# Designs tried in a protein design run: designed miniproteins, single chains, continued (2). Part 107

Each design is a single chain, and the fold is of that chain. pLDDT is the mean over its residues in the fold that is shown.

## One batch from the design tools (miniprotein)

Design m7946
Fold by ESMFold2-Fast:
Structure m7946 (fold): chain A 77 residues (1-77)
Amino acid sequence: MAEEVRRLLEEVEPLAVEEARRLLAPTASEEEVEEAERRVRERLRGVAEEGVRAAERGDLELVERIIRTVEEDKAAI
């Protein structure tokens, strides 16, 4: 189960990074886009650790909520 969380985050990470790039690239410098990508990766890292722990406890609700929050935040604006 914990490995499933990591697999999902591996799938979400490139999508979140791409979304950040698309939102910023028209109005931000290349350096700012790279910094935003780095921040997204760092945030997802913390989320991944919490998700893995939740999955180990069988708390799939928390895992799903984490994924939805990331997707909603990136897709909503």
Scores: mean pLDDT 69

Design m7947
Fold by ESMFold2-Fast:
Structure m7947 (fold): chain A 104 residues (1-104)
Amino acid sequence: GGEEARRAAEGAAEAARAAAEAATAAAGAAAAVAATGAGVTAELAARRAGNEEEAERAREAGREAARGAAEMARAGDAEGARRGAEEAERGAREAAEAAVAAGA
């Protein structure tokens, strides 16, 4: 009885870890797609406003956001995931600021 119960508990713990890792990877992948889209949208808005400097800023910020989201998806620990998320947030915010500045 005891060894069978222990093996079942170990299997359940492994399944829970795999599910948590898959959820983190899926969230990171979704964030990377969203960040890329936001960056492209911001660059396009700045270019339509005729502000090439802000368009380049939006493009670079969008790339930074996408890199941060990708790091979050690849992180093997909570600290790495947090840093990736913070980088993605900074890049997305900077891309949005560039788009607003281009329209001013």
Scores: mean pLDDT 73

Design m7948
Fold by ESMFold2-Fast:
Structure m7948 (fold): chain A 60 residues (1-60)
Amino acid sequence: KIEELRYKTEILIDKLKESPSDSAVEAAQKLAKEAKALGDYELAEKVIKAVKEAGREIEL
């Protein structure tokens, strides 16, 4: 389950670098919430940082 989140996170970060769309930001918010719920705070922070680097922000 954590392996799946890590894989999805890598794909999403690549997509955010190419085009930081609203849908990509929403997907990032969902991933960050799931990572936090599973206790993987480092993965959640990585997602938040990627969104921030793309010039956007998400709410947890």
Scores: mean pLDDT 75

Design m7949
Fold by ESMFold2-Fast:
Structure m7949 (fold): chain A 61 residues (1-61)
Amino acid sequence: EDLEAVIREEEEAREELRRRAEEARREAEEGGGDKEKEREAAILYTAAAILDAAVEFTKRL
């Protein structure tokens, strides 16, 4: 019960981070290739990858 809710929240957070990362990447391209925007996108993609590992860990519980 609780595990299912945690998994769902982690998956939703992962999808949100990926969506934000894609948006930041598009903004970086539209904004003339700002390194700050590119860095923001990279951080968000990395956070999404960490959540992927967290989801798999939670599923093992």
Scores: mean pLDDT 77

Design m7950
Fold by ESMFold2-Fast:
Structure m7950 (fold): chain A 58 residues (1-58)
Amino acid sequence: EKLRKELGSLKSLDEQIEFLKKKGLLTPELLEKIKKGGKYTDEVNEELAKRIEELEKK
């Protein structure tokens, strides 16, 4: 679905948060991890990958 590539191409933290809201992937846990990292991090990537896989399974 290119979601990981799209998110990774975003230039700022605000754009990353807005993208996640738009896709319905933003959770309180993800938001907290993004804020702590100051940017999109590998941990956030792993959480998104899991959520995409769960959606794909259904």
Scores: mean pLDDT 62

Design m7951
Fold by ESMFold2-Fast:
Structure m7951 (fold): chain A 66 residues (1-66)
Amino acid sequence: LPRPSDAYIQGVLYLIQAVVAEKAGDYETAIKYYEKALDYFRQSPDATEEEIAEIEKRIEELKKKL
């Protein structure tokens, strides 16, 4: 199994940072990191449309908490 694309790896790293910020109650920072993760996942052949849609829905949910 080949290594995931660099774009996918970066997306995962930003996704982790988004989750950490969300758990800390920092919704503005969480949204920024989720948006960064989306940008990288959209550039990656390893990301699925379902994964992208789930993160997009999470961003919209967090925006309602601002």
Scores: mean pLDDT 83

Design m7952
Fold by ESMFold2-Fast:
Structure m7952 (fold): chain A 89 residues (1-89)
Amino acid sequence: AAEEFIEAAVELLRKRGESEEKIAEAREEARAAIAALTAALRAAGVPEARVEELFRLLAEIARAELAGDEAARAELTARARALVAEIRA
């Protein structure tokens, strides 16, 4: 799920005309940020399955953005917000 999100985000950067150098930097930074977020959520007692679900939704949001599907992006964003609210409850 996390790697799928990173790959989708990388494809968005390529589509927007970013250089391979900037893409490599962004990929490394994204991996570090995702690892830190995952560790923080797990330390807070969030189950692995819910962390995986969050990253799956983020990957789907990025893919919807790549496809130009505004309706899918909005629906998936609402699902991600609901999941975050549940995690915080």
Scores: mean pLDDT 80

Design m7954
Fold by ESMFold2-Fast:
Structure m7954 (fold): chain A 61 residues (1-61)
Amino acid sequence: GEQQSKLIDEIIKKALQDVKDGKMSKKEAIEKIRKELKKLGFPDEIIEEAVKKFEEELEKE
């Protein structure tokens, strides 16, 4: 639903900021996104789409 999309976007935004701030590497951020979404019960298809969005946003910077 709409709340699920917002939650995914918030997780991605936090991961992007942590990479920008030098708090974690791109690889660590990707693993964190996968772990958090898996804990929340999202299917692998949605998890991999979130990773793609994160990588696309990171490349724009």
Scores: mean pLDDT 82

Design m7955
Fold by ESMFold2-Fast:
Structure m7955 (fold): chain A 95 residues (1-95)
Amino acid sequence: SVDELMARIEALDKEIIKLEQKFEEAVKNGDIETAQKYLEEINKKVDELRKLVEELRKALPPGSREYLLAQWHLLVAEGIRFYAEKMLEKLKEKK
């Protein structure tokens, strides 16, 4: 259902935010290996979120509130991934 898809999208967004916090802590500690593992987990969850947003797009009419909200969750998640990738690159340059 649409409600189940939205609940899964919101749960993934919350998990991505928690992974970002753990990633930032690993970066702060200079732990490249741990930071890389968290980034890999973020990538997997962002890809899953994208698939759910695409499923929601097919189920709903254009411009639906639920679809727009789902797109915002995806935009935030994509931004987190991009920022994390740049942080990891910078951390690798320090060592």
Scores: mean pLDDT 86

Design m7956
Fold by ESMFold2-Fast:
Structure m7956 (fold): chain A 58 residues (1-58)
Amino acid sequence: SLKEKADKLRKEGVQAFLNGDYEKAAELFREAAKYYQQAGDESRAKSLETFAEQLKKK
């Protein structure tokens, strides 16, 4: 499901963050946010988008 895919991407983003790979973490969190939005989880999508923007500056 879309939610399961989003959850997997979020977990991969957390792992990248813990490894110090902030660029990869930001990208994974942005991808997860898109799937959460498609699954109807708008609040989680917004939170992940905000966090990703804080990890990288364009």
Scores: mean pLDDT 82

Design m7957
Fold by ESMFold2-Fast:
Structure m7957 (fold): chain A 70 residues (1-70)
Amino acid sequence: SNVDRAIFNLRVALRLITNPQAAALIQQAIGYLQQGDVARAIQLLQQALQLPMDPQARQMIQIALSYLQG
């Protein structure tokens, strides 16, 4: 499913993220996706993207968002 593909990309992003705040937001987003709350997950991922992070991690989050938004 698109949700499973999004979660996969977010788990890859977590391996590259050293910022605890960004990591917490992404882990919360994965939790909401597992509960079926796609809208809250998107909001948390958009918040994470406002934080400084590895460019590859940013790309993985953007790929995850593309799966969640269609």
Scores: mean pLDDT 90

Design m7958
Fold by ESMFold2-Fast:
Structure m7958 (fold): chain A 57 residues (1-57)
Amino acid sequence: SAEEAYEKGLAAHRAGDLETAARYFEEAARLGGPVADEALRRLAGLGYSERAAQIVA
């Protein structure tokens, strides 16, 4: 689910695994729902603004 992907993204970010965090945030954003906007913002915050923009295009 989007919520599970978002939680995994947060866990990866805390562990310093930025690529894994970005992948999970991208998945959460694509799945939609209440956490999608927050996941998209987190993805952009990690420096993946281009990937975040592609999801909302």
Scores: mean pLDDT 76

Design m7959
Fold by ESMFold2-Fast:
Structure m7959 (fold): chain A 94 residues (1-94)
Amino acid sequence: REEAARAAEAAARAGEAAAEAARRGDAAGAAGAAAAGVGAAFGAELAGGGEASELAREAGEEAAAAGTAAARGDAERAEELAERARRLAEEARE
């Protein structure tokens, strides 16, 4: 549970960073956010099975997608994906 919660927190932070990078037009920040989202997803997989770990993994994947959208200059898509990552991270915490 603690490992899944930490992965969810990391995913939420990566999504926030992606949305912020999109608003600033910061391609390097967007790439960093995408990498952080991938790391969060990986961390969730290593935490083991179960609903919380699955939700945390999905949150990390959405955060990585948000970073990728931000890197392309698609601020609207980055914000949508960051919001999905946040909601999934909240569900992973119950």
Scores: mean pLDDT 83

Design m7960
Fold by ESMFold2-Fast:
Formats: C-alpha cells, structure tokens, sequence
Structure m7960 (fold): chain A 68 residues (1-68)
C-alpha cells in the first residue's frame, strides 16, 4: 500500500539521520531532535496523522535504544 511505502521511506530517512548523528558524535538528545525534525517535515507535507503517529513511535523506540 502507499502507506506502507511512505512508512518504510520515513523509517529509512530516520535511520539515515540517526546514523549521521552517531558518526558525528552527537548526544542521544541531539539525535532525537534531528529525527523529530524529519517526522515534523513529513507530517507537514502529507497531513497524514497515522504516518506521523507511526514514525513518532519508531523515533521513540530508537531513542530508547540510544539511552539504554
């Protein structure tokens, strides 16, 4: 579905931002802020509340892994 494709692409972009932040030596909170910028950009462009919710959940999970 187009939703599954949009979700997969959003997750890939979040993963790229996370990897770049880790390589740059950014803190977990700085990486969180950058991942949230990606979610906010996609939410503003699409108006898709379900996509935003799913991506916010993904970001929360990745942030938890960074602070574990």
Amino acid sequence: SSMDEALAEGKRRIDEVRAEGLAAGLSPDEILARMLEVVGELAKRTGDEELERELLGYVARLHSELVA
Scores: mean pLDDT 86

Design m7961
Fold by ESMFold2-Fast:
Structure m7961 (fold): chain A 92 residues (1-92)
Amino acid sequence: SDSAVNSLIELLVSLVKDGVEVEIEAEGDTLYITLKGLSPLQLIGVALSFIGLGLDGLEVEVKIEGDTLYIKVGGLTKEQIEKILKAVEEAK
């Protein structure tokens, strides 16, 4: 839903402004998001926030490896992908 996409944008922009390293790669209808620079407690909290976006109708997969959080968000339109990428780059 547009609401879930807007919540994703707000979460990603907040992380960038808080000094988290946010790397995003787009392939087809899917965003691959890599987050670095999180403390262990922030890592868990952020992972739960992304899982919550899955409950709001986004196709979300979350993987934690060491100090890095990998998120896959699928089922996105080209317009939604462009909107997300622009918002994240403008927040840097």
Scores: mean pLDDT 84

Design m7963
Fold by ESMFold2-Fast:
Structure m7963 (fold): chain A 72 residues (1-72)
Amino acid sequence: MEYTEDERRARLVLRAFSYYDAGKKDEAIKYIQEAFGVTKEEAEKLLNDPQLLLEKARELGYPATVEVVERL
């Protein structure tokens, strides 16, 4: 199956929140950085505010990532 960049980012976001729920905040931040190409500071803000993460995914045109974030 062909995976789009959006599907790849969606998987990184799911993995980030799995680490976040497990108390592994530093690993969660790293996965959000890889998903969105953002700084550590911005990644931490996005992890702490799912609405900002949702808006970021919508702005970038990532529908698969938007669906993942909406289910969080």
Scores: mean pLDDT 79

Design m7964
Fold by ESMFold2-Fast:
Structure m7964 (fold): chain A 64 residues (1-64)
Amino acid sequence: EELLEKVRKLTDEAIRAAEAGDWERSNELLKEAEKIADQTDDVEAHNIVVAARIRIVGLRIERE
């Protein structure tokens, strides 16, 4: 019901997927969270997505 909570849950799941090496799942979850953040036009939701994206990119670079 709270779109912000959904964004947080999706980004948390995306980070966990990335930590497990499931980059496809991580990317799909991030895209879903980004779509919701764009629909809410909520700066906090957008910031959560950006922070999660930066973390996931960092994890991927370290493992390459």
Scores: mean pLDDT 80

Design m7965
Fold by ESMFold2-Fast:
Structure m7965 (fold): chain A 58 residues (1-58)
Amino acid sequence: MTKVSLEDGEKAKKALELAIELRKEGKSREEIIEELMRKFGLSRKEAEEIVDFVEGGL
């Protein structure tokens, strides 16, 4: 899709859930960031923000 505005919130939510799962699996911060970028097409900055939120709770 050229325009993903309506999906951005859903992608962020699913990426957050995946980041939580990967943290429970013992993945490193860098591995989680790379996985989020790969699976959801997130920018590195977006993936870092999601991981930062998850790490704040871990």
Scores: mean pLDDT 73

Design m7966
Fold by ESMFold2-Fast:
Structure m7966 (fold): chain A 66 residues (1-66)
Amino acid sequence: GPAAAREAARLAEEAGVLAALGRLDEAKTYLQKAAKLLGVEVNPKSAEEAIAEARRLGELARELAK
């Protein structure tokens, strides 16, 4: 529902910041939580992929928060 989508957006935003700081393991943990709330899978192999997935999950979360 919208509340889960808003929480997923927050987690994805935090994951993007962590990935930009090179904290890939922490970013992966936040992305996995966001992905679970959105019913999708995510498995970034690098900080660059984690940044891209954070953006993608954030966009999906905004669509589902309607």
Scores: mean pLDDT 86

Design m7967
Fold by ESMFold2-Fast:
Structure m7967 (fold): chain A 74 residues (1-74)
Amino acid sequence: VDEAEVKEALAQIYKAIGNMDLERGDYEGAAESYKKAVELVPEDKDAWRNLSIAYRKAGKTEEAEKWEKKAEEV
């Protein structure tokens, strides 16, 4: 496998962890995992949306808005 394939696989794992954390109410953990996913695969707009949702649910509105702006630029 090449580096891009490894990054895509890792990003999917982090998204899955983030989804689980979000469902269990661990919003800070979810945001951390989604952030790693968007850093690995910046073109995955679904991960960007979930990252902003996790930050908002964690009470980090300024962080959510910052990442929402970044998603628009990708």
Scores: mean pLDDT 80

Design m7968
Fold by ESMFold2-Fast:
Order: structure tokens, then C-alpha cells, then sequence
Structure m7968 (fold): chain A 60 residues (1-60)
């Protein structure tokens, strides 16, 4: 199990990133709390990093 925690500049950007991660990684548990997105996954480390990078990109 891997847990990734990413903070964004705004709640709107955090929500957009969370929605994008859910679209591409539907088996990951994605939670939004304020400006922070928490991604919990059973995927391999490379896949978890991919989810984090995707979330960051969507939040820009």
C-alpha cells in the first residue's frame, strides 16, 4: 500500500487534480481535504509516482 499526499495552491486545483486521478486510476482511493489531495493505492511504486505526477499536472 502506498499513500501520496500532494498540496495545491487552491481547493479548486486540488479538486481538479483529484478528479483527473480518479479518471485515469479508478482503483485508487482519492481524498480531497482543503488544498490537499491524498491518494491511497496498492499499485507498484512507479504507478504511484505516475498518479502523483498526473495529479500535479492537472493541478497546474
Amino acid sequence: MFVLKIEFESEEKAQKAADDVKKHYPNAKVEVKGKTVTITTEESVPSAIGMALHAIGAGL
Scores: mean pLDDT 75

Design m7969
Fold by ESMFold2-Fast:
Structure m7969 (fold): chain A 62 residues (1-62)
Amino acid sequence: SLYDKFKEEVKRLYEEGKLTKEQYSKFDSPAFKLIEEDYKAGIITEEEFKKRYEEFLKNVLS
């Protein structure tokens, strides 16, 4: 699924040193958990989850 692919990407970015431990931990923050919970509950679509994930990652990297 796109969800599993994005979780794998975040882990890979951290393992490759492209994310700091602090940046990686933001994906375990309440802000990101809300996005995951909305997706798992069917409140948002896979495409909306992708959009929010990409926006979140961009903000973490900037």
Scores: mean pLDDT 83

Design m7970
Fold by ESMFold2-Fast:
Structure m7970 (fold): chain A 96 residues (1-96)
Amino acid sequence: SATAELLRALLEALRRIRDTLPPGSLGARVAEALAAQARRLLELDASEAEARAFAEEVAAAVEWVNSQQPLPAELLEEIRALLASLGVTPEKPAIV
């Protein structure tokens, strides 16, 4: 399904995020936990609604990780495009 293809792509992007961060960092652990959740959703043949709810969690987590340790621009653009394909656009961080 289109949802399964997008979840597979998110899984791979999350693994790449994990691998770009310092081993054992909080950001790497968050990326690994999200990758494990994506794999579980694929195993359970998750609905589009479940995939979108997960994508909302990923969007928030990726913006947080990027704020702590800047991610490669290409990887950040790739994951944002995948999230947009699931109906999730990153909200602009509130200008403080």
Scores: mean pLDDT 81

Design m7971
Fold by ESMFold2-Fast:
Structure m7971 (fold): chain A 78 residues (1-78)
Amino acid sequence: ERVSKEEAEKKLKEELEKAKEYIKKNASKELLEELKKQLEKYKELLEKEKDPWLQFQGELLIKALEELIKVQEEELKK
């Protein structure tokens, strides 16, 4: 039922690239604030997580959200 860590990382990277393209086309201050809010919430949840698999998935998600926030901020500077 659970995918391998390698497969999870590969899938996340593919989805991250698609999400970056979406943000470049749909950049908004509202989306930026929502992404920042989600990042803070997931960071708090990850600090309390004890399951190693869920910690791994949480770390990947946090890194993806940080990258999306960076792309969103860069687009809003234009």
Scores: mean pLDDT 77

Design m7972
Fold by ESMFold2-Fast:
Parts: structure tokens; C-alpha cells; sequence
Structure m7972 (fold): chain A 97 residues (1-97)
């Protein structure tokens, strides 16, 4: 379904955001501020892509239990991604202060 397809794209983008945020944290640990800033920007862009895809999934309409399950999974993964990106932002902001 269109809802399940959009939800899958949201999960893919959320996972990309987590990987980029983890890259930012590794760059911070290595003392590479430029790499950390670039990785965090990539994480925030991927998080925005995940939010846009989740919105499309909701707008496509839930037709059955499979669509509902896919949407709930996407919402959960987006929540985790948002938290990890927020942590990376706070850590970088503290380093730059």
C-alpha cells in the first residue's frame, strides 16, 4: 500500500539519521569539530526526510492492520532517531561553548 511504502521510507530515513548522529558523536570523541558539524547536519536532514515520509504515510490513509503496524513501527523509529539526534546536538553545543 502507499501508506506502508511511505512508512518504510520513513524508517529508512530515521535509520540514516541515527547513523549520521552516531558519526557526529564519534567525530566529537576524536576532536574533529568540522566532521561533527557535517555529520549532525546530515542527521538533521535525514530526520526531516523521515518526518516528511511519515506525514505522507498518514495522508495515504490506513486501510488495514498491516498499514497500522507499519505506521506504528515508523513512528517508534522516528522517535528514537529524534532522541539520538537531540543528544548529539546537545553534546556538540556543550563542546563549542
Amino acid sequence: SAAAEAAEKAKEAARKAVEAARAALRAIDAGDVEAAQAALAAAEAALDEARAALKKAREAGIKDEEDRKALLEAERELGVAALVVAVARVVLDKLLA
Scores: mean pLDDT 88

Design m7973
Fold by ESMFold2-Fast:
Structure m7973 (fold): chain A 91 residues (1-91)
Amino acid sequence: SEALEVVNRGVPRLPPSLDPREYLLELLKTFAAELSKLSEEEKKLVIEYIAAIAVALGISEEELREMMEEAGVPEELTEELLEKARELKKE
């Protein structure tokens, strides 16, 4: 899985000219496209990785929800990712 490969390689070095929101949206689209290929454990790893990126980029809960809707992420996984992002912000 391309999404899981990104998680396993760690945070890729973003080019200075790349919009961080555009990168996150493409990662969310990849995740949504690969859902049927991922185990429940692998989905949790991808969710944790994406949540960490969103928090690091300072993306709001509202913006992240809109991005997940645009990417086609199911509502249940959207809520799980938002909950993980909220937990990470408390640290």
Scores: mean pLDDT 75

Design m7974
Fold by ESMFold2-Fast:
Structure m7974 (fold): chain A 90 residues (1-90)
Amino acid sequence: SEAEKLLKLGKEYFEKKNYEKAIEYYVKALNLDGKNLEALELLAEAYKKLKNYQAAGLAYDALSDLYKSQGDDKKAEEYQKLADEYFEKA
């Protein structure tokens, strides 16, 4: 899919430590599919590398909401705890 190609390009930039370019491609993938769990997880990791803890927290909050909507309450709680932790660091 187009989203998978964008995630692959973002991962290549992440490996090169170009986290800003990685984020650009992960955001493009999310614009195609806002429920893309992998894109949100990768966004959180890239924002953490940039020490943008507010943005990392927002990505974890979105992951929590998506897992909750899928009935995965345990993962929703784990990601909500991560979101709260990173919001506190911001």
Scores: mean pLDDT 89

Design m7975
Fold by ESMFold2-Fast:
Structure m7975 (fold): chain A 69 residues (1-69)
Amino acid sequence: GEKEKIKKELLRLIGEILRLIGEIFDLEEELKKEKDEKKKEELKKKIEELKEEMKKLMEKMKELDEELK
């Protein structure tokens, strides 16, 4: 039913969020080691883009969770 589709979408979103957390962690570790200011700015921009993507996925999860309540 519709609730089962929502639960499957929630599990998919959780998996995507975990992937993004790992990618952000790797980029933040790379940023700590980087000495070039231009490369630091590029890494910071990429990290912020991934954090914004994660925020959108978390908001979608919240909307889907409210549909299950």
Scores: mean pLDDT 84

Design m7976
Fold by ESMFold2-Fast:
Structure m7976 (fold): chain A 85 residues (1-85)
Amino acid sequence: SMKEELLKETEELLAEVEERLRELAEKFLETKDPAYLEEMIALLRETKEKVKKIAQETGDPRLEELAKHLEGLIAALEEELAKVK
């Protein structure tokens, strides 16, 4: 079904995002450059928008919960970014 296809695409998207976040986090730890935190925040914001769209299309409440978790991660990284200014 279209719903199951969208959920599989979401899982693949999340796996790619997790790997990119890991690479950015590693670069931040090595360089202490706040630009990497900004890139992580931008990536999470883009991912949240995609997850919210799929949640609307599928009606799956778990994806709405995931979007809220992503909002929490964004807030935590924004707080960390503010501390390095």
Scores: mean pLDDT 84

Design m7977
Fold by ESMFold2-Fast:
Structure m7977 (fold): chain A 58 residues (1-58)
Amino acid sequence: SHMEELKKKLEEEKQRIDQRLTGELFAAQVKNDQKKIEEVLKKREEEEKKFEELLKKL
């Protein structure tokens, strides 16, 4: 169904964003940049909330 296709696309986009943020988190951790680590984790949380809200609208 159209809903199933939209859900799959949202999950794929979330996976791409998660991979990107994971790389940023790793770089920040290597530098022991606590402020940057917190910033990346906050962005991850915001993306998770966006994903959840989009799924609820389906």
Scores: mean pLDDT 84

Design m7978
Fold by ESMFold2-Fast:
Structure m7978 (fold): chain A 95 residues (1-95)
Amino acid sequence: DEAEAVRDAALAAGHSPATARSFALGKEIGEILRLIGDALDAIFNEDYETAKEYYKKALELTVKYFPRRTLSQEEIDKIAEENVKKAKEFLEKRK
């Protein structure tokens, strides 16, 4: 895991556990934000199936990296679908 490698490298370099976690979280958050960006690009191209898959991946990473929040696969699918629907409605209102 790339985030674990970043954390372990920071610890090996003598950073505090809190600072090492901050470095790892920065990378993890960056990956989640990139997937959300990819989802928005897919919506702008009217590729709603691909957009839903990127939202699902972002939610799955959120569950993996932030264990205080647990979501079932059914909940992840529902939230991803709701996000695609809301973005589609926003684009339709811009006409």
Scores: mean pLDDT 73

Design m7979
Fold by ESMFold2-Fast:
Structure m7979 (fold): chain A 72 residues (1-72)
Amino acid sequence: SLLDRLRRVLEFAEADPTVPKSVIDALREALEQAEKHADDPEAVRKIVARLFSKIAELDPAAFERIVAELNR
């Protein structure tokens, strides 16, 4: 599921010292919001889209790695 992929991406990002804490915090917040809306796939997709926009603004390099891991 997309939630399982988000959890995996968070673990991946936490293990990567080049990923800033602001990106880790954004991932954690998005995962918490997505879990609250787990029964609404459209809401989860919108949360993920907003997360991607936020990470792309915070750290473009981390964004590329996170998108690659999420789509693995």
Scores: mean pLDDT 81

Design m7980
Fold by ESMFold2-Fast:
Structure m7980 (fold): chain A 73 residues (1-73)
Amino acid sequence: MSEAELQQMQQEYAQLGQRTAETGSPEDLRKATQIVVDYILQQGRETGRTAEAEAQAQATLELGAAEAALIEK
C-alpha cells in the first residue's frame, strides 16, 4: 500500500469516527467498520494472507454490527 493511499484511508476513517462521535449515528459506524473491513481484505490480497484477512474481516464486521445494534437501542 502506498503512503498516499494509507493517508487517504486514515483521513476517511477519522472523519467518519468524528461524525459517529458527534451524531451517534449507527450508519456512520457501519461505514467506518466497512472501511476497516475493506482495508483488511485488501492487505490480505496484497500479502497472500486471504484466509487470515477473511477471519479478521468477519470478526470486525460482527463487532461493528453489535456496536451499531447497541447504539440503535
Scores: mean pLDDT 71

Design m7981
Fold by ESMFold2-Fast:
Structure m7981 (fold): chain A 56 residues (1-56)
Amino acid sequence: REKLKKELLKAIGEVLAAIGDIFEAELKGDEEALAKAEERLAEARARLAEVEKKLE
């Protein structure tokens, strides 16, 4: 339980960080950085969904 809570908070933090990177890349017009940030967001969201499924 405690470990799942920590993993959930970490996954949420990674999603938020990726969203921030997307905004920064869009403001700068950096297409390469945007693509990397979107890939990171997709991975972070998949991980978050997996942890949420375990918590029930």
Scores: mean pLDDT 80

Design m7982
Fold by ESMFold2-Fast:
Structure m7982 (fold): chain A 62 residues (1-62)
Amino acid sequence: DEEKLEKIREILEELGFSQEVIDKIIEAIRNKDFDSLNKLLTENIDKLTQEDIDKIVQILAS
């Protein structure tokens, strides 16, 4: 769902992720490439709180 991907993009932009990293995360979600998604999130774990993760998961689950 493109609307959910745009909401996630907005959250990542607010958190200070670069556009290159955001594009890679969105593409991984779109392709259901969970291995790439996990790697990207792990490499940027210092920018993510548990609250941020929960919010992203909630958007994907809705």
Scores: mean pLDDT 78

Design m7983
Fold by ESMFold2-Fast:
Structure m7983 (fold): chain A 61 residues (1-61)
Amino acid sequence: SAREEKMRKLLEEAVKRLKPSDTLEEAKKIVQELARKLGLDLSEDEVTLLAAMALHERRKK
């Protein structure tokens, strides 16, 4: 779906913008900004989940 493609793009962009040293709160702010730019309405739980996933992926690199 269009929503799933936007979520995938958001996650990829968030990973690129994050630093490994960023906190979950900093990652949530990046996810929220990207959601705004992509026209995605995310719940608080979705923001937290995507932020945690992006941090996990960033810390692998």
Scores: mean pLDDT 84

